Designed miniproteins, single chains, continued (5). Designs and how they scored, part 24

Each design is a single chain, and the fold is of that chain. pLDDT is the mean over its residues in the fold that is shown.

## One batch from the design tools (miniprotein)

Design m16862
Fold by ESMFold2-Fast:
Structure m16862 (fold): chain A 79 residues (1-79)
Amino acid sequence: EIEKLVEEAAEAVKKGDYDTAIEKLRKAIELLKEQIRELSKSDDPEVKRKVEELERAVEVAEGLIKKLEEEKKKLEEKE
Protein backbone atom coordinates (compact mmCIF):
# COMPACT_ATOMS: atom_id res chain seq x y z
CA GLU A 1 0.00 0.00 0.00
CA ILE A 2 3.04 2.31 0.25
CA GLU A 3 3.59 1.37 -3.41
CA LYS A 4 -0.07 2.24 -4.10
CA LEU A 5 0.35 5.67 -2.45
CA VAL A 6 3.44 6.37 -4.60
CA GLU A 7 1.52 5.26 -7.71
CA GLU A 8 -1.43 7.53 -6.81
CA ALA A 9 1.02 10.41 -6.23
CA ALA A 10 2.57 9.85 -9.69
CA GLU A 11 -0.90 9.87 -11.29
CA ALA A 12 -1.77 13.10 -9.45
CA VAL A 13 1.44 14.74 -10.77
CA LYS A 14 0.46 13.73 -14.33
CA LYS A 15 -2.87 15.52 -13.80
CA GLY A 16 -1.14 18.62 -12.37
CA ASP A 17 -2.75 17.92 -8.97
CA TYR A 18 0.27 18.71 -6.82
CA ASP A 19 -1.78 18.96 -3.61
CA THR A 20 -2.99 15.36 -3.94
CA ALA A 21 0.50 14.17 -4.94
CA ILE A 22 2.07 15.84 -1.88
CA GLU A 23 -0.64 14.40 0.43
CA LYS A 24 -0.12 10.86 -0.91
CA LEU A 25 3.67 11.13 -0.55
CA ARG A 26 3.35 12.44 3.03
CA LYS A 27 1.15 9.46 3.90
CA ALA A 28 3.71 7.10 2.33
CA ILE A 29 6.48 8.73 4.41
CA GLU A 30 4.47 8.24 7.63
CA LEU A 31 4.01 4.54 6.82
CA LEU A 32 7.72 4.20 5.98
CA LYS A 33 8.68 5.87 9.29
CA GLU A 34 6.37 3.45 11.14
CA GLN A 35 8.09 0.46 9.46
CA ILE A 36 11.49 1.95 10.34
CA ARG A 37 10.47 2.28 14.02
CA GLU A 38 9.34 -1.37 14.20
CA LEU A 39 12.33 -2.78 12.29
CA SER A 40 14.81 -0.69 14.34
CA LYS A 41 13.97 -2.90 17.35
CA SER A 42 15.85 -5.77 15.66
CA ASP A 43 19.56 -6.52 16.15
CA ASP A 44 19.70 -8.46 12.84
CA PRO A 45 22.27 -6.88 10.47
CA GLU A 46 20.05 -7.70 7.47
CA VAL A 47 17.12 -5.87 9.10
CA LYS A 48 19.40 -2.90 9.89
CA ARG A 49 20.33 -2.76 6.20
CA LYS A 50 16.62 -2.76 5.34
CA VAL A 51 16.11 0.15 7.77
CA GLU A 52 18.84 2.15 5.98
CA GLU A 53 17.12 1.50 2.63
CA LEU A 54 13.76 2.66 4.04
CA GLU A 55 15.41 5.77 5.53
CA ARG A 56 16.86 6.55 2.08
CA ALA A 57 13.40 6.10 0.55
CA VAL A 58 12.02 8.61 3.09
CA GLU A 59 14.72 11.15 2.15
CA VAL A 60 13.94 10.72 -1.57
CA ALA A 61 10.20 11.14 -0.95
CA GLU A 62 10.79 14.23 1.23
CA GLY A 63 12.95 15.72 -1.52
CA LEU A 64 10.21 15.05 -4.06
CA ILE A 65 7.62 16.76 -1.84
CA LYS A 66 9.85 19.86 -1.59
CA LYS A 67 10.25 19.84 -5.38
CA LEU A 68 6.47 19.62 -5.88
CA GLU A 69 5.89 22.41 -3.33
CA GLU A 70 8.41 24.58 -5.21
CA GLU A 71 6.66 23.90 -8.55
CA LYS A 72 3.29 24.74 -6.97
CA LYS A 73 4.72 28.01 -5.58
CA LYS A 74 6.03 28.97 -9.04
CA LEU A 75 2.52 28.53 -10.46
CA GLU A 76 1.13 30.84 -7.73
CA GLU A 77 3.73 33.62 -8.14
CA LYS A 78 3.04 36.54 -10.47
CA GLU A 79 5.77 38.47 -12.28
Scores: mean pLDDT 79

Design m16863
Fold by ESMFold2-Fast:
Structure m16863 (fold): chain A 55 residues (1-55)
Amino acid sequence: SRKEQLKRDAEEARKASEELKKEAEESKDERKAASLYTAAKINEIAANILEELVE
């Protein structure tokens, strides 16, 4: 169902955000860290929006 698809998409976006944030924290390259943090934020926002749609 649409709700089940949105739940899975939200979970994947949340996991992606957490992984990207961890990679950013472990990166010694400031530019790479900044890019990874930006990607993490985008995935976090996507997860939040998808979670609201599931409610």
Scores: mean pLDDT 85

Design m16864
Fold by ESMFold2-Fast:
Structure m16864 (fold): chain A 52 residues (1-52)
Amino acid sequence: MEEITELQKKMREEIARLEKEGKPVDEIGALAQKYLDELNRLRRKRALEARK
């Protein structure tokens, strides 16, 4: 249950860090996409388990 919340937290912290460091938008976008893919995978898994 908390895996999604922890990933969202890490995603926000990592993106904020990269933005503060002035990293390119492409690099920030790539990291965000990686986290979104993982979050979506976990959400789908949890949704299926909760519906069964």
Scores: mean pLDDT 77

Design m16865
Fold by ESMFold2-Fast:
Structure m16865 (fold): chain A 94 residues (1-94)
Amino acid sequence: GMKSEELYKQGKNYIKKAKEAIKNGNLEEALKYVDRAIDLAEELIKMGDKEKAKEILKEALKVAKEVLKHAETLEQILRAIGLILRAIGLLEDA
């Protein structure tokens, strides 16, 4: 429905912002936007739109892995791993 289209668009926009944040060296912003995208994907799953959720989760996983490659602190590493595990878990259970 229209609501799932809106959430999907918002999730894709957060992924775009996360990618831009990585390019700018802002891993904190990238982690924040990936987390928000995963939250929207969980909402999409609850609404029954698993295919749109999976698309967002696959992109979120890719971006979280990219953050992990550039992570400089233990906190950033652990947060990125947490997001990777959350995205994988949701993809497998969807």
Scores: mean pLDDT 89

Design m16866
Fold by ESMFold2-Fast:
Structure m16866 (fold): chain A 73 residues (1-73)
Amino acid sequence: GKKLQEALKEISEVSKKYNEEKGKAVNEYDKKIEELKDNKKEVEKAREEMGKKSMEIDKKREEEIKKILEKAR
């Protein structure tokens, strides 16, 4: 119904927002990794930090999408 269409629009906007936030984080860590390129341990640490940040962003995205879907029921 109309509520589901509105929910899909909100999900699209939420997805765009978190995709942009995730892209910014990836770009920041990619630059850091390039600077650290010869230090394998520091590169690994930077990748771990990026992974953790990415997971936090994904969790927030999933929580917002879940709330939108629950309202559409």
Scores: mean pLDDT 82

Design m16867
Fold by ESMFold2-Fast:
Structure m16867 (fold): chain A 77 residues (1-77)
Amino acid sequence: SMLEKLAEDYEKAAEEALKAGDPIRAAHFYVVAGELYRKLGDLEKAVEFYEKALSLRPDDPEIQALLDEVRAELAAA
């Protein structure tokens, strides 16, 4: 789908940002990829990308909240 391709493009952008030494920008791109997978209903992939973002920004309360929320959705399924 268009959203899946867009999520993949953001994952590649995150990898390029990491190669360029910009983990803050990479974390942002991982959050966007996670949000796109969440919209697609792929909650497992959304968790994966939010975890990648949080690993780059461990003290970011917004990323932690997104991860906690999607994990709760998975536990309820």
Scores: mean pLDDT 88

Design m16868
Fold by ESMFold2-Fast:
Structure m16868 (fold): chain A 55 residues (1-55)
Amino acid sequence: SELEEELLALREELLARYKASGGKDEAVERQLLADYLRRAHALLRAAGVTELDIN
């Protein structure tokens, strides 16, 4: 689905940024994860999906 493709794209972006950081910095890792979760939740809300509707 379009939502799945967008979520996969966000995951790929997160992984690319994590690799670029060399995986050495916990603060960078936390910031990247927080950004990913914020964007993923925004996509889910835009698609009309709530957290309670996903497993």
Scores: mean pLDDT 74

Design m16869
Fold by ESMFold2-Fast:
Structure m16869 (fold): chain A 70 residues (1-70)
Amino acid sequence: GKELEEKKKELLKLIGEILALIGEIFDIELKIEEAKKKGDEEEIKKLEEEKKKLEEEKEKLLEEMKSIKF
């Protein structure tokens, strides 16, 4: 029983972290669209680099989630 409960707890933790990152990525995408409307090329480049880092962290957490075997 406890082994499955610990795996469930770790899965829920990872899901929460992934959802938080998805939210941050969505916020950055909205900021990129705003910067595009303003023609701020430097801000666009900065936000795209930030988005790339968040996407890489999301991919890492997804791989950690896939490593959990029931």
Scores: mean pLDDT 84

Design m16870
Fold by ESMFold2-Fast:
Structure m16870 (fold): chain A 71 residues (1-71)
Amino acid sequence: MAEEFRENILRLTAKQEFGIDDPEAIEAFRKEQIERLKRDLEVYTKKAEQGDLDALNKEIALRIELAFLES
């Protein structure tokens, strides 16, 4: 399921890249990623509204990733 897959990816990334294997630390990492995605989404949404097709593609990708992490 999407939630299970999300949790597994975050856990593996946190453990391999940062040595984090604590549920609280993984949750903090997830919140940081969501915050970064929201900031990037605001930037690319504005650029897409100005007719930037590359920004539109990036916005769509960021919206999918954000929805996945927030699920």
Scores: mean pLDDT 72

Design m16871
Fold by ESMFold2-Fast:
Structure m16871 (fold): chain A 79 residues (1-79)
Amino acid sequence: SALQALFQRWDRDGNGVIDRAEFRAWLAARAAASPGVRQGLARFDTNGDGTLSDAEFAVLFALIDNGNGVIDFAQFATL
């Protein structure tokens, strides 16, 4: 599927999961392409500096990771 192809594209190591750095890069690309995604991310920018700090990103990532600090395909499919 197109979603599986997208997951494989962002799984740069081919290890079957997306790590924190890969997910951060994917999210930045999505925000650049979509005002709605950008506006949604602004919710997690609690200090209003226009970027997500490591702490702010950790909160966002914890909502979608599998508890191991990575995102598998099933979790990615819910995004």
Scores: mean pLDDT 69

Design m16872
Fold by ESMFold2-Fast:
Structure m16872 (fold): chain A 62 residues (1-62)
Amino acid sequence: GKIIAVAVVPLPRLSEEELALREGDRVLILEELDENWVLAENLATGERGIVPRSALEVVEVR
C-alpha cells in the first residue's frame, strides 16, 4: 500500500536533499530511511526529498 501524510509544520529547504513543505501539504511516503527520516514526494509540487518523520502525520494508507 501507499502511505499519505500531511505536513504539520512548514519546512524550508535547508539542503538539496531535503523537501520543502508548507503546513498542510500532502506527501506520498516513498521509503522509510530510518527512525527519523523518510523519502517523500510533495503531491502539490511533485518535488522529492527527505523529510523528518516528526514533521508528518499519516492521514491515509492505500
Scores: mean pLDDT 81

Design m16873
Fold by ESMFold2-Fast:
Structure m16873 (fold): chain A 85 residues (1-85)
Amino acid sequence: VEELLKKAEELEKLGEELFRKGLASPDPAEAIRLLEEAIRKYREAIELYRQIALLSNWQPKELFEKRIKELEEKIREAEERIKEL
């Protein structure tokens, strides 16, 4: 379970970096690619957090549910940005 948590956190960090690069990119084509990759990383992190929430006996399920909602919001922001490009 510790390995799943580390992987989820790494995917979340990668998603954040890709999202920031996408927003900062002056090239619309590059921005779209970076934002799409950020969405992929966020979705992968969400799946891992869902698995952790089911397996975890020491952490409140609510903490992972909140984290998942935050990542879902970031995905929506990225999708809206792509539509504007």
Scores: mean pLDDT 81

Design m16874
Fold by ESMFold2-Fast:
Structure m16874 (fold): chain A 66 residues (1-66)
Amino acid sequence: GLKEALEYVREAIELLKEGDVERAINSLKKAILLSEGSLKEEAEEAIKALKEGDVEKAIEIAEKTL
């Protein structure tokens, strides 16, 4: 559900701050599976930023969901 999706977003932010981009992407993918609407779109945009190498932008997008 939504609370579980938000927990995965929080986990992804911590993983990104630790430099673990691969695990962060996996946590964001789990958030996407458990969410709809703006949170899903924001999680997808965060993954896009990570694929472009912009970790700081991904953290900013993810933090705005909380």
Scores: mean pLDDT 85

Design m16875
Fold by ESMFold2-Fast:
Order: structure tokens, then sequence, then C-alpha cells
Structure m16875 (fold): chain A 72 residues (1-72)
């Protein structure tokens, strides 16, 4: 489960660093989060991670992923 959070963080960093392909990385993040059995948790973190990526705020992305890791 922690490896899932690490992979989502890598995708989020790529989305921030490569804005031309951001939509693709965002789709991959949503697919990764869909692997979580808790749909409410997945929805909450999808919204937080995507908003942080769109803002270009890697620190907020890392904070959201750390909270996700604690829930896993």
Amino acid sequence: MKKLAENILKLAREAVEDPENRDIYTALILMALSLLPDRELARKFANEVIASVDAGDLEKVEEAIKRLEKEL
C-alpha cells in the first residue's frame, strides 16, 4: 500500500513538471486511486492531489500523499 502512495507521488511530480502531459498523469493518478477499496478516501485524496497539481504546489501534493499513506 505505501508503494501505491509513492507511485501516485511520482505521477503528481511528473504532472507538475510536464504540463503538456498533465492530463495523462492526472488520469493515471485517478486510476491508481481507484485501486483503493475505500471510495470516500479515494475521492477525497483525488480532489486534494489534483487541486495541488493544478496549482503547481508540490509541497501540498506531498502533504496529501503523506496523509494517504497514514490511512493505508
Scores: mean pLDDT 76

Design m16876
Fold by ESMFold2-Fast:
Structure m16876 (fold): chain A 57 residues (1-57)
Amino acid sequence: LAEAAKKALIEYAKKYGTKEQTEKAEELAKKAAEALAAGDYATALELGRKAYEAALK
């Protein structure tokens, strides 16, 4: 989708969270999307949950 929207979200997270927290949450979210695309709904749900948890910490 739009490059600008992704950039804005990343910039926001970097300003308010640590770089490490942002990168971890982003990586987990990417893996969750990949699992969903592969039809592995259980793994996608678990990884999405972990991404949410990482963003909150």
Scores: mean pLDDT 67

Design m16877
Fold by ESMFold2-Fast:
Structure m16877 (fold): chain A 87 residues (1-87)
Amino acid sequence: MKIIINTKIVLDPGLSEEGKKKVKELQDRIIELYREHPTSPVVSDEISKLITEANEQHPDHRFSVLGSSKREGDTIIHNFTVIGSVV
């Protein structure tokens, strides 16, 4: 089985360096989750927990993830965008 992960980051121009670092950390952790659990529904719940925890730790920032996954034959494709904004 082949796994393809397509990911990007969208940053609010007012976002702090700490906020930018957090967005990158979230992106890297989500990539790791998809690599470790490519077919598991648990990944969606873990992503939700990561985003909730990041938002609770940084109340002046808002983090979110938009994503979709699909299977094409023996290939699983995960597409996601991590968004960092200011409140």
Scores: mean pLDDT 83

Design m16878
Fold by ESMFold2-Fast:
Structure m16878 (fold): chain A 55 residues (1-55)
Amino acid sequence: SAEDKEVAEKAAKLELEGKQDEAAELLREAVKGKSVDEAQALSLMAIEIIEKLSE
């Protein structure tokens, strides 16, 4: 969803800014109550954004 995409982008940005603990906490909270597919999609979005921004 758009909300999950915003969370993924924010988490990716925090990770790249060296705020790894804040990024991890945001993702942990965001995946609570989600299905396996939703949690996986969110995690993959965050990883993809980090990878692209790290190029």
Scores: mean pLDDT 77

Design m16879
Fold by ESMFold2-Fast:
Parts: structure tokens; sequence; C-alpha cells
Structure m16879 (fold): chain A 92 residues (1-92)
């Protein structure tokens, strides 16, 4: 359901925000915070998709620049999860 997908996005965002803040990934943290606030404010599916696309783009940029393979794998795992949630949101 739409509510279940929103709840799953919010859970993933909490982890991304905490990690990004601790590791100085300011653009990722800002994009994730914007999406979290929009979801809490009852954003439309269209607005949520646009903000998800922005967060995914920031995570991909950081993964491409990352030299540590374990950190790169972590960033890529978040991209993969968010892309699955994006497709589930589009199907809802």
Amino acid sequence: SLEEVRAEILAVLDGIIEWARRHGLEAVAAAAERLREALRAGASPEETLALLDELIAQLRAEAAAETDPEVRALLQSWVDVLELLRERLRAA
C-alpha cells in the first residue's frame, strides 16, 4: 500500500541521514532531510518521486567518487533499496 511504502522510505531515510551527517555527506543529508520533511507533511506521490530521484542522484554521485569499496557498497545498497521503493511507489 501507499502508506506501507511511505513508512519504509521513512525508515531508510533515518539511517541515511544519521550516517551522512556523521561522515560529512552534506548534500546526501540535505536531500534525505527534504524528503523526510515532505513525507511528514503529506507530500503527493509525484512530489515524493521527485525528491527520491534527487536523493538517489546524490547517493550515486557520492558512490562514484568513493574510493573505499565497503563505503561504496553501502552507498550503492541504499541506491538499490530506494530504487525498489520508488518502483513500488509508482505501482501503488
Scores: mean pLDDT 88

Design m16880
Fold by ESMFold2-Fast:
Structure m16880 (fold): chain A 57 residues (1-57)
Amino acid sequence: SNRKKRLESILKTLKELGAPEELIKQAEDYLKNGATDEQVDELIERLVKLIEEKKKK
């Protein structure tokens, strides 16, 4: 459940930031169907980029 817990946290943050629906849907899909650690890390990198861009604006 470690990976699932990370995905739940990511999904919550994406929704709070008003991330693009495609990113939210991808996180939801990963949560339902499973994801590799690499896929989760890639999603985290996209989230970090989104946070950085939102803080800059």
Scores: mean pLDDT 78

Design m16881
Fold by ESMFold2-Fast:
Structure m16881 (fold): chain A 87 residues (1-87)
Amino acid sequence: MVVELEFEVSAETVEEAGREMARAILEHGVGAEVRVTIRSRDGLETARRAAVLAAEEVSAAAARVDFAMRELSPRELLVEARVEARP
């Protein structure tokens, strides 16, 4: 099963967006693949920073996480995540 999510981020909201993405990935990523499209008003670097923060939060909470990032446009980043539940 694939769960598709969308987030908007700006330089001012990068930390909040990262935490919200981490929460959504943890909620939906157990036993499923999560695809997150991140749109940034302040460029691709801001989207990448939010994705990295989300990956760090998910990794701290999960037993295992697989995380991949791919550029879709100068303002859009795709994150693909899969999470293993803790025993």
Scores: mean pLDDT 80

Design m16882
Fold by ESMFold2-Fast:
Structure m16882 (fold): chain A 76 residues (1-76)
Amino acid sequence: EEIVELLEKAREYAEQGNAEKALELLEEALKIAKEKKDEETALVLQAAIDGVKLTKDPKARAEIVRAALEEVKKIL
């Protein structure tokens, strides 16, 4: 699943401290969810994007993305 692959990569970048790349991948995943009219996945991804933007801690960013990935896997 394309969204899951994007989220796995976003988690890796977040763990590396690269918030910019993590956000880019999360925003791409959100675009795909909206194109598929998957409102549930879109809401999870929007919350993750907002959370990553609000925190400067790389560990907290990685945990936010990981939680979003697990939630999206339950939906898809």
Scores: mean pLDDT 84

Design m16883
Fold by ESMFold2-Fast:
Structure m16883 (fold): chain A 96 residues (1-96)
Amino acid sequence: MNKEKLEKKIEELEKKIEENPEDAETYLNLGEEYNLAGDFEKAVEYYEKSIELLEKKGEKPGAREYFALGMAYSGAGDLEKAKEYIDKAIDLVLER
């Protein structure tokens, strides 16, 4: 909610990505910060990168990751992609 604190957190997370470009958690956190800033297009980009890195490491992305991505797509106005990823998150919850 404080724009200055949000900008500082984004800068810190972007620096962490430069130091460790394969840290899926840092990309997830950066997506969350951009989502809070209302920059849904960047939130989508960073959530997708987080999911890609988890899959590349043999880790399975969870319902939380797909739900966050779907909500960011909804904010960006891509309702088809929003539905796709929200449905995927729901499916993962129902199988657990």
Scores: mean pLDDT 83

Design m16884
Fold by ESMFold2-Fast:
Structure m16884 (fold): chain A 68 residues (1-68)
Amino acid sequence: FEEELEKLLEEVLAKMDKETAEAVRSFFNSLKEQGKYENIALTIALLAIQRGDAKLAEKARELLKKIE
């Protein structure tokens, strides 16, 4: 599960500029430390929707279902 979430995060970060990707990665690391994997998956889904990436948004939704 954590491996799937990390892979999805890297897919999102790869589509960003380096500075933005670093800031987003730092934010997600903070959420991971708090055990808020649901918030991480939701944030990835929102970013994917903003980028117009329906496939990434769907993957994030599947991860959210696993948390519930």
Scores: mean pLDDT 71

Design m16885
Fold by ESMFold2-Fast:
Structure m16885 (fold): chain A 65 residues (1-65)
Amino acid sequence: AKKEAEKYREKGIELYKEKRYEEAVEEFEKAIELDPENKEAWALLARALEELGKKDLAAEYWEKA
């Protein structure tokens, strides 16, 4: 599970750098499903949601980071 979570997190970061924010969100959500204790993954998900203009949802996930 942890190794798979890291792969999804890495893929999400690549997509985020390419400004493919919707796809980055999907990958970060998968990382969190596998490793919900990873505060960095929650922060990355929140950042991607902010880029998509989903400020309220991003704020909820920032509290988990």
Scores: mean pLDDT 82

Design m16886
Fold by ESMFold2-Fast:
Structure m16886 (fold): chain A 69 residues (1-69)
Amino acid sequence: KEEAEKLKKEGEILMAQGKYEEAIELFRKAIELDPSDYKTWYNLSQIHRNKLGDEESAEEYRKKAMEAA
């Protein structure tokens, strides 16, 4: 609800600022509150793939995003 939406927005701001560790923490909180937010799952997938080189986790988050859509 409101809390999930706020966490998602703050996480997006942190991601834009290059604060990936903090962004991941907020995105994880957001999906715990609203697992149907496919955009947040996609953001987690993108960070893991492009910044951490973690293809396995990136694919897992991408599948969750598709399932939530």
Scores: mean pLDDT 80

Design m16887
Fold by ESMFold2-Fast:
Structure m16887 (fold): chain A 87 residues (1-87)
Amino acid sequence: MNLVELEKRLPEYNLKDQILLLLSVGPDTRLSASELAELLGVSQSTVSRTLKELEKEGLVESVRIGRTTYYRLTEKGLARAEELLAR
């Protein structure tokens, strides 16, 4: 699924699932909290809180590059995103 097609379906999902789906767009997709906030139209603080919850659940992992923290799916997170798209 491309990003444009995915964005049309995003309102059907809660914020956690929306973040997982956005991170699933490509095999190496990495997005910062600010990039996710811009894409989802929500505050960066709301996204950061949700990302920390997903990281605790083992669905996403964080990578620091310079002064920016990026997030990507774990294998568990990718499996969850694929399950969501099948519904």
Scores: mean pLDDT 79

Design m16888
Fold by ESMFold2-Fast:
Structure m16888 (fold): chain A 95 residues (1-95)
Amino acid sequence: SLKEKLIETLDEAISLLDRAMQEAAEKGDRETVLELLGDIARLYAIRILIEMDFFDPELIKKTLEEGIKRAEKLGLSDLVETYRKMLELVEEMEK
C-alpha cells in the first residue's frame, strides 16, 4: 500500500539523518547535531500520526520541504532524494 511505502521511506530518511547526526557529533559540530535531531523528532511524530491514521498531507509536505532545504545545505544528497520520494507518495495519497 502507499501508506506502507511512505512508512518504509520515512524509516529510511530517519536512518540517513541518524548517520549524518553521528558524523556531525564526531566532528564536534553541535549546531548540525541539534538541527538533525530536530528533523528526526519531527519525522518520528509524523510516523506516529500516520500509524494512528491521522494523515495530514499539508503538515507532512511542509516538514519534508523544510527537511529538503536543510539536507541540500548540508550536502546530504541521498536524504534529499528520500524526502522527494516521500513527497511523491504523499501527493499520490491525496488523489
Scores: mean pLDDT 88

Design m16889
Fold by ESMFold2-Fast:
Structure m16889 (fold): chain A 76 residues (1-76)
Amino acid sequence: SAARRALALGIAGALLGIGGIFNVEYLKDYETGRKDAEAGIELGREGLELAETEGARRAAELGIRLAKEALELAEK
């Protein structure tokens, strides 16, 4: 269903954001961190557009926030 897809996309965005932060901060892999961050923002935004529940919306917002943090760290 769209609701399950929205939640899954938000969670995937958050995981990519966390992965991006890890790649930049600990592995010093700025290229992979940036790519993970960009993908996380895209998935999080798709999840937000499909979100019909508060939980799905919060997951998508968290995903976008973490992925943006990863992107900022990668571009620093």
Scores: mean pLDDT 85

Design m16890
Fold by ESMFold2-Fast:
Structure m16890 (fold): chain A 74 residues (1-74)
Amino acid sequence: QRELDGEVLEAFVLIVLGISRAITKNPKVLEEIEKKAEETLRRVRELSQQGRFDEALALVKELIKYTEELLKKE
């Protein structure tokens, strides 16, 4: 289940990135979201390997909030 939980969290990061690419036409906003998503993916993988899924989920939630705020500021 460790691997499955990590894969699910990684999938959420990729979904956020995919939605962001679909809805924004501002390349600066997209670049900032992509950078945050890449950082979040790396940390989620690291935490998932350690079994720290609650912390990995918190990072995914932070990415979602960051993305929402950034898209509102377009």
Scores: mean pLDDT 78

Design m16891
Fold by ESMFold2-Fast:
Structure m16891 (fold): chain A 68 residues (1-68)
Amino acid sequence: HMEEAIKLLEEAGDEEGARSLRIAYENNDPEVALLTAATHLVAARSRGDEEKAQAYEKALQLIADEIA
């Protein structure tokens, strides 16, 4: 789940976002991973970056499914 979310961001060209998620995941902090993905999603939407916003939406769903 988390690994797939990280891959989605890498494939969308957001390597910095992918790195942030990986750090949260390796620290065993899924709540920080959710906050990170949600924060980047809001920022991408504010900038009109549809590709990154869509990648973060999918990542957020995968992270939520991992925690549930």
Scores: mean pLDDT 76

Design m16892
Fold by ESMFold2-Fast:
Structure m16892 (fold): chain A 75 residues (1-75)
Amino acid sequence: EKVLEYLKKALEALENGDVETAISYLRKALEEARKEGLPESVIRIIEDALSYAEQGNVEEAIKALKAAIRELERS
């Protein structure tokens, strides 16, 4: 629940061009995902999204973030 909420807030921030806010939410999502013991596959996608956002690669960050959200909604 918390991870999904943070990922959705990060996605909204990226779609609005607020990369710094997106990075903040992605870091919170990653920390929470590790605490909750989410699958390594999901953690890796969140790590990729964070890396892309930090590089300013907004398109790839959005794609990775949407993939992580879909994976969590399937569980």
Scores: mean pLDDT 86

Design m16893
Fold by ESMFold2-Fast:
Structure m16893 (fold): chain A 67 residues (1-67)
Amino acid sequence: MFPGNVSFFRKREDALKAAEEALKQGKKVVLVALPRDTFEALLEKYGLKWGQTLKSDSDLHIILYSD
């Protein structure tokens, strides 16, 4: 399981905007690009949708995007 807040974006531009906002709030940000097939498998495993955010008490925000 991911040890922080996790956001899922289909577009790189949306992921970059989310990363900038999180950094301005003093969060630690990790940006990860995944192949579409890998991303779809991950969303299916966790029952998640594009644009959804899993929230955690952590200062870490993990932002995943396709392409």
Scores: mean pLDDT 76

Design m16894
Fold by ESMFold2-Fast:
Structure m16894 (fold): chain A 55 residues (1-55)
Amino acid sequence: MSKEEEIEFLKRQLKALEDALARYEKSTSPEDQAFAALYKDEIERIKKKIEELEK
């Protein structure tokens, strides 16, 4: 897989996770708040991976 294909894949994953995070953050459920925290960590990891690949 090319770097360009990997970056595009990661950007699509990032968008999906950001959309999911927005839904969980609007919830008052403690369970959904826990998922929001996990999604924030995953989003940060993917952002770092994209930055690494774009060098």
Scores: mean pLDDT 81

Design m16895
Fold by ESMFold2-Fast:
Formats: C-alpha cells, sequence, structure tokens
Structure m16895 (fold): chain A 67 residues (1-67)
C-alpha cells in the first residue's frame, strides 16, 4: 500500500532526525508512535494497519538505539 509505505518512510525519517538531535530512546519511541498514529488516522488506515505500523516503528527505534 502506498499509504503504508508513506507512513514507514515518515517514521524512519523522524527516528533518524530525533536520534541526530540527541533524543533518548524513550523520547523517540513516544514521539514516533504518536506521529505514526496521527498520520495513519489522517490517511484513513485501519486500527490493525496502524498497530502494525507502530510495531514497525518500535523495531526501527530499537535498531537505531541498539548500540
Amino acid sequence: SEKIELVKENAEFAIRRLAERGASREETLEAVEAAVRQLGTDLGLSEEEIKELIEYAREKVEEVYRA
């Protein structure tokens, strides 16, 4: 889905920007989950799709902060 891809791309961009600014893992998780939920809702995605995108974003945050 083009909408799902847009949300994923937005989440990855936000994670990188927050990490570059020295945000904590917890701050980044909170901000990105909120952003994914907001954008997914605005795009008319289902609750199930939004939940899957939040899990995707959590995994991406863990990858960036795993060091």
Scores: mean pLDDT 87

Design m16896
Fold by ESMFold2-Fast:
Parts: structure tokens; C-alpha cells; sequence
Structure m16896 (fold): chain A 80 residues (1-80)
């Protein structure tokens, strides 16, 4: 696997978790705290993978996206 292919795969994994979080937040308002915390961990783990292989500029963009998503998850946990 080339470095470029590794970066693309890591980005795809990160975006898949973002999609799962989006679906959870809008389709399942009663999702248990442990499910939300599991998605938070997966988002952080996939972001960390991407940051290891991506350019600083690309890493910064996905970090910004992750921070926004994590803020929504934190708000959801606070309401449970």
C-alpha cells in the first residue's frame, strides 16, 4: 500500500465514523451513552490514524471537523 493509498484509506475510515455519528444524532435520539462514547473513541482513533499519514494542511481540516462533531457528541452526553 502506497503512502497516498494509506492516507485515502484513513480518510475514508474517518468519514465513515462521521457518517455513523450523523445518523445516530438525527435518527436515534435515545442512543445510550456507551454507544455515543464508543463513536467518540472511534472518531478520535481514526483522526489520529489520518494525522500520521496526511499532510499538515489536510490533518488540520479533519481535526477542525472532528472538533465540531465531538462538541455535538459532548452536548448529547450532557443531556442523557
Amino acid sequence: MTPEERAAAARARFLTVVDEIHRLLFEDPNAPKEVIEGLRKRLRDTLAEFERVASPEEAALLRQMADIVLAYLDERIAKL
Scores: mean pLDDT 82

Design m16897
Fold by ESMFold2-Fast:
Structure m16897 (fold): chain A 75 residues (1-75)
Amino acid sequence: SDLLQQLTDPDLEVRVEAARQLAETAPLSVRKALVEPLATHPDREVGRAGLEPLTTDEDKELAEMAREALRRMEE
């Protein structure tokens, strides 16, 4: 899937859209693996765009991890 590579695209709009699409459509194992990279992403807009959909994910563990990651980003 090219969406992971698009997270490092030089175009900010491409990176933001890729983060949203990954959060909404990726398999659970991939969505869980995205939480830490999104929380530590140099572009806060990309990190927030990807993490926000995950906070309401069907998987309760993932949703909790995403909410905690967003809390850490407020520092």
Scores: mean pLDDT 77

Design m16898
Fold by ESMFold2-Fast:
Structure m16898 (fold): chain A 82 residues (1-82)
Amino acid sequence: MREELERGLRLVEEELRADPRLTPEQRERILRLLREAAEALLAGDLEKALELLNEAARIAGEALGIPEEELEEAIAAFRKAA
């Protein structure tokens, strides 16, 4: 489980780093929320994990101007990897 979560986080981190529209600060905020969500999931706190994932998706959507549906697909893939 933890290895799958870390793999998912690395994939998301690589995708965020590849996007020139994000500032380093915005990337750090999103990645911090995703790491906190992974830790909550490992602790068995699914509700907290989902809340943090949703917040990360909103921040990314606002920063990138991409549709919420596209971000939800990425978050869903991360959740399934966990």
Scores: mean pLDDT 71

Design m16899
Fold by ESMFold2-Fast:
Structure m16899 (fold): chain A 65 residues (1-65)
Amino acid sequence: DAEEYYKKGVELLKKGKYKEAIKYFDKAIKLDPNYGKAYYNRGLAYKKLGLNNQAEGDFELAKKL
């Protein structure tokens, strides 16, 4: 379930486990490619890791969804 993976990603993001959070957001997006919240929060995790180009791409996708 995309929502279950998304919720796990958000939990990990709150714990500062950014790389692990990204893996769960990846799983949510694979199940629901239009899941705007998953793109937005994956972008936040990328930004926390200094991966600003990947973060920008995810934020732009989230704006379109």
Scores: mean pLDDT 90

